# Designed miniproteins, single chains, continued (6), part 8

Each design is a single chain, and the fold is of that chain. pLDDT is the mean over its residues in the fold that is shown.

## One batch from the design tools (miniprotein)

Design m20262
Fold by ESMFold2-Fast:
Structure m20262 (fold): chain A 60 residues (1-60)
Amino acid sequence: KLEEVDRAFEELREAMKAPVTDPEAGRRQGEAMRRLAEFLKSPDPEVQEYVRRRLEELAA
């Protein structure tokens, strides 16, 4: 499960590096954010805490 979270974050970071004129990058970023939101709704507190920590790192 944590490796799936890491994969979603890597997809998000890769999409964020694309130029703003790339509509596919925006779509991929949205998909990655949706997956991360689903992990935050997970009943597993370890997964929820890991996602929050990774989001804090991304925001820094």
Scores: mean pLDDT 74

Design m20263
Fold by ESMFold2-Fast:
Structure m20263 (fold): chain A 61 residues (1-61)
Amino acid sequence: MKKEMEERIKKSKEKAKEAAQESAEAFRERGYEVNEEDIERITKSALNGVEPGVEAAVREG
């Protein structure tokens, strides 16, 4: 049981990172400079389901 939950969590994090990469590319197209730290913040915001936090993280970074 625990291994299945760990695999699902890992897959969810991987998908969140992929979504964060796509969001980072979209922000770069809009003229924002996105670093690896910004991508990590976007990933955390995606996992929490907070879209406004994604934009705030990029602007602060």
Scores: mean pLDDT 65

Design m20265
Fold by ESMFold2-Fast:
Structure m20265 (fold): chain A 105 residues (1-105)
Amino acid sequence: DLEKELEQMKKDLEEAKERAEEALENEEETIELLTHYYMVRYGLDEEEARKKAEELLEAAKRGELEGIADVLRAELLRNSEDQERRDQLLLQIALISGEIAKENK
């Protein structure tokens, strides 16, 4: 049932957004984790990585999917020892990334 699959995907997307909003309750810790992620993943220096982290955090607060995806990636780093939580975060990141790809068509 295509309509049920679309409704489920919409619910999963909303759950991903809600989870990113929960992460935003600790803005300082989320900025620190995003800064570390950008330094490791993209080879940015701490100043550049922190500026990018702050910009993406503000984008996530505005509901922008790219910012939401990066906040979820920061949560993935925080939950490195919890495999079930990591698997959930990876699924949510994949769903958000799919929506970003649709918007860029």
Scores: mean pLDDT 72

Design m20266
Fold by ESMFold2-Fast:
Structure m20266 (fold): chain A 77 residues (1-77)
Amino acid sequence: EREKLRELIARAKEALAAGDLESAVRAVGHALGLLISMGKREEANAIAVEMAKLINEGKVEEAVRTAIERIEEELER
């Protein structure tokens, strides 16, 4: 499951670099869902709340970057 999470994060990073925010958000959403299935529900929910706040402020790219960094931190633990 950790390998699948790494693949989703790699896809999100690639989409973000290409300016494809829709695909980046989708990949991050899948990664958060997988994080919940791995028993990290509280961490995934905290990331989702922060992401939603940034999106509501019109900062979609920053929201995606923040979510990617936070999920990568969870992969290091």
Scores: mean pLDDT 82

Design m20267
Fold by ESMFold2-Fast:
Structure m20267 (fold): chain A 83 residues (1-83)
Amino acid sequence: MTKEELLKKIHELIKKIEAGTASQDDLVELARLIAEYLDLPEELRKQLIDFAKNAPSNEIALEQLKKLIERYAGKETAEKILN
């Protein structure tokens, strides 16, 4: 899968989350795709997926993912991925 294909799938999942139709499995898939798009180290990939699995809500999951991405890849990259 190309970076452009990954980003397209990420945006589709975010749109589903914003529409309130996303499942927890959709959040886990989003975390997995973001980790692949950013080529994250294994430890950060696991952390991202665990945030999605254990988040009490979709909104909190997205907030935690955004903070992790901002810390690792910068604010501009987080905005590009999550917006």
Scores: mean pLDDT 78

Design m20268
Fold by ESMFold2-Fast:
Structure m20268 (fold): chain A 58 residues (1-58)
Amino acid sequence: ELRSLLREAFKKYTGSRSVARMYAEAIVAQADTIEEAIEILKSLGLHEAAKILEELAK
């Protein structure tokens, strides 16, 4: 589910399914939970992507 949520969040953020897949895989390799993924996105300055992920996880 984390991978699917990240792909959806990045799809909304970038507008590209292929780019969203690449970004989601990079984050999934470093995070085991949604909370960890959100913190990684914030640390990378991807605050809009983190916000989208938070909304999708509710």
Scores: mean pLDDT 82

Design m20269
Fold by ESMFold2-Fast:
Structure m20269 (fold): chain A 96 residues (1-96)
Amino acid sequence: MTEQLIAEVKKEGEEIVKRLTETAERAQSASSTDKMRAAAHASEGNKAIAEGTTRKSIAALEKDGVGAAPQARKALENMRRAAELNEKAVDELVAE
């Protein structure tokens, strides 16, 4: 049971980190403006937070089992939201 939750958190966390990495790379490759460079830095910062939060959530599930699942799910939702906002910001800057 806990092993399945850990696998799900790891998979979703890795997908969010990948999205943030791809967003940062897109912003960096198009970094002809201060706004685009700022977007790249924001995506890299959120990637580091997502990596740390994923590791912390896995550690909590390993220690506390299913009792840690609500906090882990909320953390994933927050990280996914950050990825969506970063993707939107880069898309808006590319459209300029």
Scores: mean pLDDT 80

Design m20270
Fold by ESMFold2-Fast:
Structure m20270 (fold): chain A 56 residues (1-56)
Amino acid sequence: SIEEKIKELEEEKKRAEEERERLLSLPESPENVARAVGLEILIIGLEIDIELLEKA
């Protein structure tokens, strides 16, 4: 169902946010910064997908 898909995306977003916060707590490195930026992009994409499904 759409509701199940939204829940799955919300859980994926939560895990991505938790991993991003973990990376930001580590010593600064180019790799950690790049990974945190990648997670920000993923989180934005998940937010868009959730909004689109909620409007469907």
Scores: mean pLDDT 85

Design m20271
Fold by ESMFold2-Fast:
Structure m20271 (fold): chain A 65 residues (1-65)
Amino acid sequence: KELIGTGKEAGEFLEELGDKEVKVEGLESGVSGEGNGYEGGVTILQAAEAAGLPVEELKVKVTEL
């Protein structure tokens, strides 16, 4: 399962997936990471910081592994 959306939508999707392994990719900053939902949440925050955007405006791709 895959989601492309805002960092907020991605955070909600990670919560839905629970302890599933995911890949998170910041589409505007090139920041990416693989791990559980908690690690995915950290990657979203890092991508937002690198892009200079709030999480709600950041575009992110999340892929269930």
Scores: mean pLDDT 80

Design m20272
Fold by ESMFold2-Fast:
Structure m20272 (fold): chain A 115 residues (1-115)
Amino acid sequence: ASVEDLLEKYVPQNASAEDRAAIRYFLESRSPEQRLELLKGIVSGDPKALTEIPGVGPVTAQKLVQNFTGAEILNATPEDLQKVEGIGPAKAQSIYAVINALKESVGDQAEQLLK
């Protein structure tokens, strides 16, 4: 899928222009190989990989890996993500959108990383 198709599918219409632009840049600035390596980092529970997600700083990344395995993060709903202290609805939606856009853009390789 194109970056625009991924944004339409996963980013809500009421997301801020700044959040949408940050997610677009995140996807467009990475090659397919870089997207796969980032997804591998997230699956392994590497907090540094999570800090590449727009709006996720080191503190939020650490809290995510303390509350979820990498596989759980990849399958988390926005409601699951909101259970983490410091993650509000907007941040949860952005994290969900980025992760699912990465999974779809990587395709079958993402399914193999999950098991």
Scores: mean pLDDT 80

Design m20274
Fold by ESMFold2-Fast:
Structure m20274 (fold): chain A 86 residues (1-86)
Amino acid sequence: MDEEEFDLDVEIALSLIRYAVLKNALERTELPEEVQEEIQKHLDKAESYIDAALAEEDPDVRRELIGQADSHIKEAEKLLEKALEE
């Protein structure tokens, strides 16, 4: 296996784990509907990019897609942390 391909597969796996953790946290947390909708919008976008990256064969395109997924995961994370700390 090319080390760059291995690193990308690890990045995709980590993004999937982060997505799953955030989705589970959102389902378990009582938040105002508007805040839940904003976080869910970012999670939906992240899921779309992760699914696209898993289906993509071009490593450069896969990196771009995972980068987009990670950006949305990071924003969902920040919104959830802000809502929990108020």
Scores: mean pLDDT 80

Design m20275
Fold by ESMFold2-Fast:
Structure m20275 (fold): chain A 69 residues (1-69)
Amino acid sequence: MPKPTDKELLESFGLMYRGIGDVLASRGKYEEAAEMYEKAARLFEEAGNEELAKEAREKAEEAAKKAAE
């Protein structure tokens, strides 16, 4: 098995934080969800995966809007 590169590790961590954000959002914890999505977006940006970074930022913005209700 090839060892993960920094890029692969960053993407894996980004997916983990995105998943945590999804769970928090499903439970109405939108402020915490927004923080997790922001962390995911940063990790995807560092990994060079702009598509996943964009999706995570959009999820963070939506969660932040719901938290500001």
Scores: mean pLDDT 82

Design m20276
Fold by ESMFold2-Fast:
Structure m20276 (fold): chain A 55 residues (1-55)
Amino acid sequence: GEVLLELGRKIFEKLGLPLPESGEELRELGNKYSDEITEVVRSDKELSDFALEAS
């Protein structure tokens, strides 16, 4: 959904990675960088709070 894409774009922006343009790209890039994404979300309170609000 749109909310997951928005969250994904914020995470990728924080990591300096290419921003996903669709849910399909988000899934592909999310799988490729899953460990880095998990680390950043857990360590970044702002992103963690956004993820909880988005759920």
Scores: mean pLDDT 70

Design m20277
Fold by ESMFold2-Fast:
Structure m20277 (fold): chain A 78 residues (1-78)
Amino acid sequence: KPVEIFEKAAEVARKAGVDEAAALFQTAMEYIKKGDYEKAIEALQRAAEVARAAGVTDMVELANKGIELVKKILEEKK
């Protein structure tokens, strides 16, 4: 399920001390659960920016994978 990748991303962010990115991954998961996929993509894009600024490559990769996954879901629902 899409939620699993964001749970892992939030854990990586917390362990790296990037609390803002962890909060953004949690926000994206809540939007996905509500079916608000466009807002979920916005939250993930911001999480990727925060992760990039922090230099945490694994977190940037997880955010980008999450964005691709949510975009596919959004296109399938249209």
Scores: mean pLDDT 79

Design m20278
Fold by ESMFold2-Fast:
Structure m20278 (fold): chain A 57 residues (1-57)
Amino acid sequence: SSLIEQANQLRSESLTNYSKGGLYLLRGDKKTSEKYFKEGEAKLKEAEALLKEYEEK
């Protein structure tokens, strides 16, 4: 299903955002780190919603 593919893409993008967030945090760039973590969380929530939609169809 395209919904599963979209959810997997969002999860991959979220993991990339968390990785970048962690790197910026280690560099002491807390503001940029926080931005990436928030974007990663938003993408995980979108992926979860798509998976739920897939199960309900």
Scores: mean pLDDT 85

Design m20279
Fold by ESMFold2-Fast:
Structure m20279 (fold): chain A 91 residues (1-91)
Amino acid sequence: MVRPGDRLRLRVTRVVSPDLALAEVIEAEPKPEGIRPGDRVLVRGPFPLQVGDEVTVRAFADGKTLELKGRVVRRLSPDEFEIEVVEAREV
């Protein structure tokens, strides 16, 4: 299970609205259960994302919906962001 302090590297693949985008998981550290590189997730936040922005990531794994609250800690490119997980829950 993803836990507070875990880091996700995401690539935004499509901005759907000013507050919602589709993204692909590039990396997850440590290797948490339920989220894997290549997974597609929904990201809610203020697009375009900046370092310090609060985001909500929604992932679907093992028949469950995971909701992660995070903060953008690094911008690696215009579409690639590293997010630190602040809160994780199953919904």
Scores: mean pLDDT 76

Design m20280
Fold by ESMFold2-Fast:
Structure m20280 (fold): chain A 71 residues (1-71)
Amino acid sequence: MKEEIERLRQEAKEAEEKKEGVKTRYEGAIEAASDNEKAKKEIEEKGKEETEKLTKEIEKLKAEAKRLEAA
């Protein structure tokens, strides 16, 4: 049981690191497009979509770990 909880937490941590990498990548793209507001908005929306998908995965992993810990 403890090993499963630790694995889920590790996967959530890795997903959080991926999310941070996505944020950094899109922040750089926004800076590069600073003279084009339309491109900036499109990049921001795309980045939000990718980070939302990762956030959902992280929440699922953390919820499962919390459920097992509470049991």
Scores: mean pLDDT 80

Design m20281
Fold by ESMFold2-Fast:
Structure m20281 (fold): chain A 65 residues (1-65)
Amino acid sequence: MEKEKVVVEVTVTLDKDAILRIIVLVDGKVVAELVEHLPAGTHTFVFELEVPKGSKVEVIVGVIA
């Protein structure tokens, strides 16, 4: 099966201290999950993935204040 490299970059700006949850899905399957307690400010996360060529990549971002 042919693979391709996909880079997912997520930038989130928080106005106050919060818990951030990021979920990355490939063809509806969870391939990465991040849960972090972060201070106010701008945060960037990079996920490097090798996925089947032509796959659908989705990102879900949730903030809990």
Scores: mean pLDDT 82

Design m20282
Fold by ESMFold2-Fast:
Structure m20282 (fold): chain A 61 residues (1-61)
Amino acid sequence: NRAGPVKEPLPEEEVERFIEEAEEAERAGDYDTAASLLIALLSDSPSDELRERLARVLAKQ
């Protein structure tokens, strides 16, 4: 799109940060926080990798 997109995707750095926070929550056993972070990422940037990670976190609850 020459005029640019209607919405902006999350910068790669921000996506990495949210994934890191979700990993930290998993390590702490805070699966609710990890799931919430992954759901927020999926709402903004849907991907199979994030869906798989969310499924894993939900399976731990």
Scores: mean pLDDT 73

Design m20284
Fold by ESMFold2-Fast:
Parts: sequence; C-alpha cells; structure tokens
Structure m20284 (fold): chain A 80 residues (1-80)
Amino acid sequence: MKKEKIEELAKKAQEAIEKEDYEEAAKYAEEAARLAEEAGDYGTAAGAYAAAGMAYAKLGDEEKAAEYFARAEEARARAA
C-alpha cells in the first residue's frame, strides 16, 4: 500500500537526519514526497519536500534546497 511505503520512507528519512546522513535523508524524503504526491496526499508531500529541502541545505546544495522548498509550498497550497 502506498501509505505504508510513504510512512516507511518518512521514518528512514527521520533516522538519517538523526544520524546527520543528509544525503540519505534527502533521498528518502524525495521518494516519500513523490509517492505522497502521486497518491494525492499533498499535506504529506509538502512535509516530505520540506525535509528534502532542509537536507539539501545542510549539504550546501542551495539550488536543490530552493527547488524542494518551492515544491513544498506548492503542495501545501494544494492541501488547503
């Protein structure tokens, strides 16, 4: 089920953040956001895109961070 997979990926992203493995965190957050968006769960997608943006910001990838923060705002607008 997509929801179960999204929850698993979100948990892995959180675990990676706790370990300061921001590359891994970004990958799991990106996958969770993509699956949530495909499922029409824009609220979850917004959170996951924001997590990916934060992870890329920690990695110094300002362009990727800005891209994902913009996608998070877009998903949040759709969730409202």
Scores: mean pLDDT 83

Design m20285
Fold by ESMFold2-Fast:
Structure m20285 (fold): chain A 95 residues (1-95)
Amino acid sequence: SDYDNILTSAQSTVDDMDRTIRQDGSPQTIRMSFIDARYVADRIVRFDPDNQDARDLRNHSQDVIDNFDTMSRDQQVDQLRSIRDRMQTVIDNMR
């Protein structure tokens, strides 16, 4: 189902972020994680427009993408952890 496919995509995105954090991933890998999070959050919003957590996640992911080149390494990693935790909350509330 679309619901199951969205949940699977969201969980895969979290798993990729967890790996990136553990492996001290490159800035390019972190940027791609934000792009993936925005895409997944947008899909959740299209499926359930009333999901405020998903809308907040979509907007937060876009903001970190837009400001990525101005962020320090520490800020990139802090935002990665924040986006990861927000995505997990969205997944948990959909289950």
Scores: mean pLDDT 90

Design m20286
Fold by ESMFold2-Fast:
Structure m20286 (fold): chain A 68 residues (1-68)
Amino acid sequence: SAFVRRLLALVEEHLAKNPDSVDGWVLLGELRFELGDYEGAEADYQKALELDPDNERAKEGLEKIRAK
């Protein structure tokens, strides 16, 4: 979706300014997963977990990738 790709670009811009945004990294991972970029999504979820090891959304996202 062109809309999802535009949103992904906006989230990437936000994270360039706010690299410690856990929610930003989780959202980036979720958007990349939706686009079928599982490698990129895994890296983004791992970044979120580096910042917040207890982040449930990032853990769930990573489990979904590993279950494929």
Scores: mean pLDDT 87

Design m20287
Fold by ESMFold2-Fast:
Structure m20287 (fold): chain A 68 residues (1-68)
Amino acid sequence: SMEFIKRQAEAAIESAKSILNSETVTDRMIKSAIKNLKSLIESAEKKNAPQEVIDELKKKIEELEKKL
């Protein structure tokens, strides 16, 4: 359901924020977060989730990639 995708996106975004705010984060943790966010984008796009949700997930990927 759309509600489920939105909830998963919110949880993944919060997890990404925690990684971005941590000084002790590893490359492995960052890469795992990026992989998870990419999978969520694919699911969100297939279910025609709001563009704003997809854009926020993409923004978090870019922020995480800059930390690598």
Scores: mean pLDDT 84

Design m20288
Fold by ESMFold2-Fast:
Structure m20288 (fold): chain A 73 residues (1-73)
Amino acid sequence: SSEELKELVKKLVLTQMRLIGAKAEIDVLERQLEKNGSIPKEEAEKRIEELKKEAEELEEEAKKLEEEIKKLE
């Protein structure tokens, strides 16, 4: 139904926004590590690993949502 499609599209957009946020934070932390910035190396590396895992899970969720949307179109 069109309503089901609308809900899946909304969920995909929110998942994509979260993924963009995670990737942006990884970029900031990696740049801080390169510049010998204010963030402790161990703390930054741990946060990057956590964010990479979150990004991978979000990419898998987005792919599943795109496949469901394709089935309804």
Scores: mean pLDDT 84

Design m20289
Fold by ESMFold2-Fast:
Structure m20289 (fold): chain A 57 residues (1-57)
Amino acid sequence: SEYREEAERMRRAAEELRAEAERLLASPEPDLVRAAQLYAAAGILEAGAAFEEELAK
């Protein structure tokens, strides 16, 4: 299903963004604003993936 494939892509992208945000927060001089933006973007992608998964049913 195209919806399932898109959901899987969105979830992978969200995981990568969260990993990047966590890496930034773990740095000696954490970029809090950038980390917050990456977490927000990951949350939007996760919500989009959930919507696509519902359409795949």
Scores: mean pLDDT 87

Design m20290
Fold by ESMFold2-Fast:
Structure m20290 (fold): chain A 65 residues (1-65)
Amino acid sequence: SGIDIAMALMYAAIGDLLASRGDLEGALEEYEKALEILKSLPKSPEVEELIKELEERIKKVREQL
């Protein structure tokens, strides 16, 4: 489970990097990969908070497209 969270955080970090470079479509793809991993995990406060933060990032990117 910790490995899955680390993998999701890695994809989110790649998304943040792409967004900072103006690649909003690339950022969205990586954030959605991270979200898919997090949503596959059992519910916990940590996982729910990460999902919430990632959904806010996705929302901001979609509002710019």
Scores: mean pLDDT 87

Design m20291
Fold by ESMFold2-Fast:
Structure m20291 (fold): chain A 80 residues (1-80)
Amino acid sequence: SEKEELEKELLKLLDEADKIGDEVEATGDSAATQQVQDLYGKMYDLRLQALRSSDLEERKKLLEEIKKLLKEMQKIRDKA
């Protein structure tokens, strides 16, 4: 179902973000670590909002916001 596919995609994005967080933490860059932790927190909050929403268009917008935050985490990792 669309709901099951969305939840799978959300979990995959959060799993990727968690791995990036671990990679940045391993560099010892405390500023970069704090930045990716803050972004992960925002992604987690948006995931909860998407799961609570009954509006498909709102869920799509929240998913796109989560994807943008993941890209920002990737940029921080690549710079660290």
Scores: mean pLDDT 84

Design m20292
Fold by ESMFold2-Fast:
Structure m20292 (fold): chain A 60 residues (1-60)
Amino acid sequence: MTLLDMAREYIRAFGRPIPEEARETVARELRLGYEKRHPEERVSLEEAIEALERANRELS
């Protein structure tokens, strides 16, 4: 499962795109969740925000 795949799951779990004001908070949770499942990989907050934005655009 890629970071982007996990971002898509987060968006689906909320049933709609994440609003801009919650984006950083959700991205931080996404990053921590991804790193916990893939301890050999590291993801920056910037990468998590980017993945979340891509997932949001796909659902728009």
Scores: mean pLDDT 77

Design m20293
Fold by ESMFold2-Fast:
Structure m20293 (fold): chain A 70 residues (1-70)
Amino acid sequence: SEEKKKAEEEIEEIKKKNKEKHKELLKKYKEELAKTPESEKKKLAIEFTVEALLLAGEEVDEIIEIRKKI
């Protein structure tokens, strides 16, 4: 189906954009980690883990919406 092919292409673009967002988040985490006192590193790791989970959730939601249209 042409509709299914277009949906898969759109899903690939979403995955690519989300992958770049995760790379930027990881870079930001590493930069912040280098400046963070030992006592605060666990809190920083939790905060960035939550942000990464939110990004993953956004990707899943966008993919579901595309698949609903086919």
Scores: mean pLDDT 85

Design m20295
Fold by ESMFold2-Fast:
Structure m20295 (fold): chain A 55 residues (1-55)
Amino acid sequence: DEEDLERLEEKIKEIEEKIKELKEKGGDEFEIEELEGIRDLLEAILNLLKKKLSK
């Protein structure tokens, strides 16, 4: 559903915001890399879902 895409996009934005905050504050590099990996996976899922919903 389109609502699932919107929720996924919102989650990706939240993760990107968290990454930015951690980089700004000099946070844990490992945590930053983990979040970047999660972001990339979610973007891949989003792309697949968009392709499926494009009819």
Scores: mean pLDDT 80

Design m20296
Fold by ESMFold2-Fast:
Structure m20296 (fold): chain A 79 residues (1-79)
Amino acid sequence: AAEERARKLREEADKKVEEGIKLMNQGKYDEAAKKFREAAKLYEEAANLSTDPEQRRELVRKAVAAYILAVGAEIEKSL
């Protein structure tokens, strides 16, 4: 079912965010940005599979947050 696939995509995205944070702590900003962008894409895919408007909005917010983290990592690289 679509809801099970959406849940798995969300779980994968959450893991990518965790990986990105670890890479940020190691000063690996390019790798961190890639992980955050991967997470954003997975959250977008999960949102597209979600039929519940509230869950869809939450997943879109998570995707936006992941994109913001990716941009932040790219800015940190310049410091």
Scores: mean pLDDT 87

Design m20297
Fold by ESMFold2-Fast:
Parts: sequence; C-alpha cells; structure tokens
Structure m20297 (fold): chain A 58 residues (1-58)
Amino acid sequence: DKKKEELLKKLKEKVDEKGPLSLEEAIKLVEELAKEYGIDVNIKNLDELLDFIASLHN
C-alpha cells in the first residue's frame, strides 16, 4: 500500500512539525490526509492511524 505508506509518512512529518496533537487535531489531520491520498477512513483504520500518532508522542 504505497498510498498508506505515504499517508503514514506525512502523518509523522506533521506530528514532528507541530508537536503533540490533541485527539481532535489528530482525527482532523487523519481525515484531511486520507481524503488527499484517496484513502477511505473507517472506524478500524481511524483507530490504527490514531494509535500510530499516539506512538509518536512517546
């Protein structure tokens, strides 16, 4: 999944740039980037992406 890899890379770059994100900011960022890369976000994918963002804050 090249699009998924690009999404994860961009999420990491945005977290590194902005610092720790609130849950609301993380959800908004995931939705905006997923829409840009043409990835359908469902509840399972959202949870996985939010877990990824949370892992970057540790």
Scores: mean pLDDT 75

Design m20298
Fold by ESMFold2-Fast:
Structure m20298 (fold): chain A 55 residues (1-55)
Amino acid sequence: AEEAAREAAEAARAVREAVAAGDSQKTLDYGKRAGAAVKRGGEAAAEAIRRAGGP
């Protein structure tokens, strides 16, 4: 869960660096695909956290 969140944050940083390099169009396209993967990972991370320390 924590590692998945960390990878998502690093992926966001990589996208931002690509934008700074001037590859905005490709960054947007890659961002959409990466966003879908991050959402799936986020659901898995949320479930893991919920099971580990659910109230």
Scores: mean pLDDT 66

Design m20299
Fold by ESMFold2-Fast:
Structure m20299 (fold): chain A 62 residues (1-62)
Amino acid sequence: MEEELEKAKKEMEKLIVRLIAEQGLPAREAVRRAAEELSKKFPKEVVEKAAKELMENVDRGE
C-alpha cells in the first residue's frame, strides 16, 4: 500500500543517514543495509520499491 511505502521510505531514510554518519558507509551500501533491516518489519515488495526510489536519488549524483 502507498501508506506502507511512505513509512518504509521514511524508516529507510533515517537508517541510511545513521549508517552513513556512524559507519561511514557509501550511500548505495547504506541503502542496501537499510533495506535488509526493514525487510524484517515491512513486506519485501514495499522495501524493494522504497530502496529503488532512494537509489534513483543517489544515482542522480547528489
Scores: mean pLDDT 76

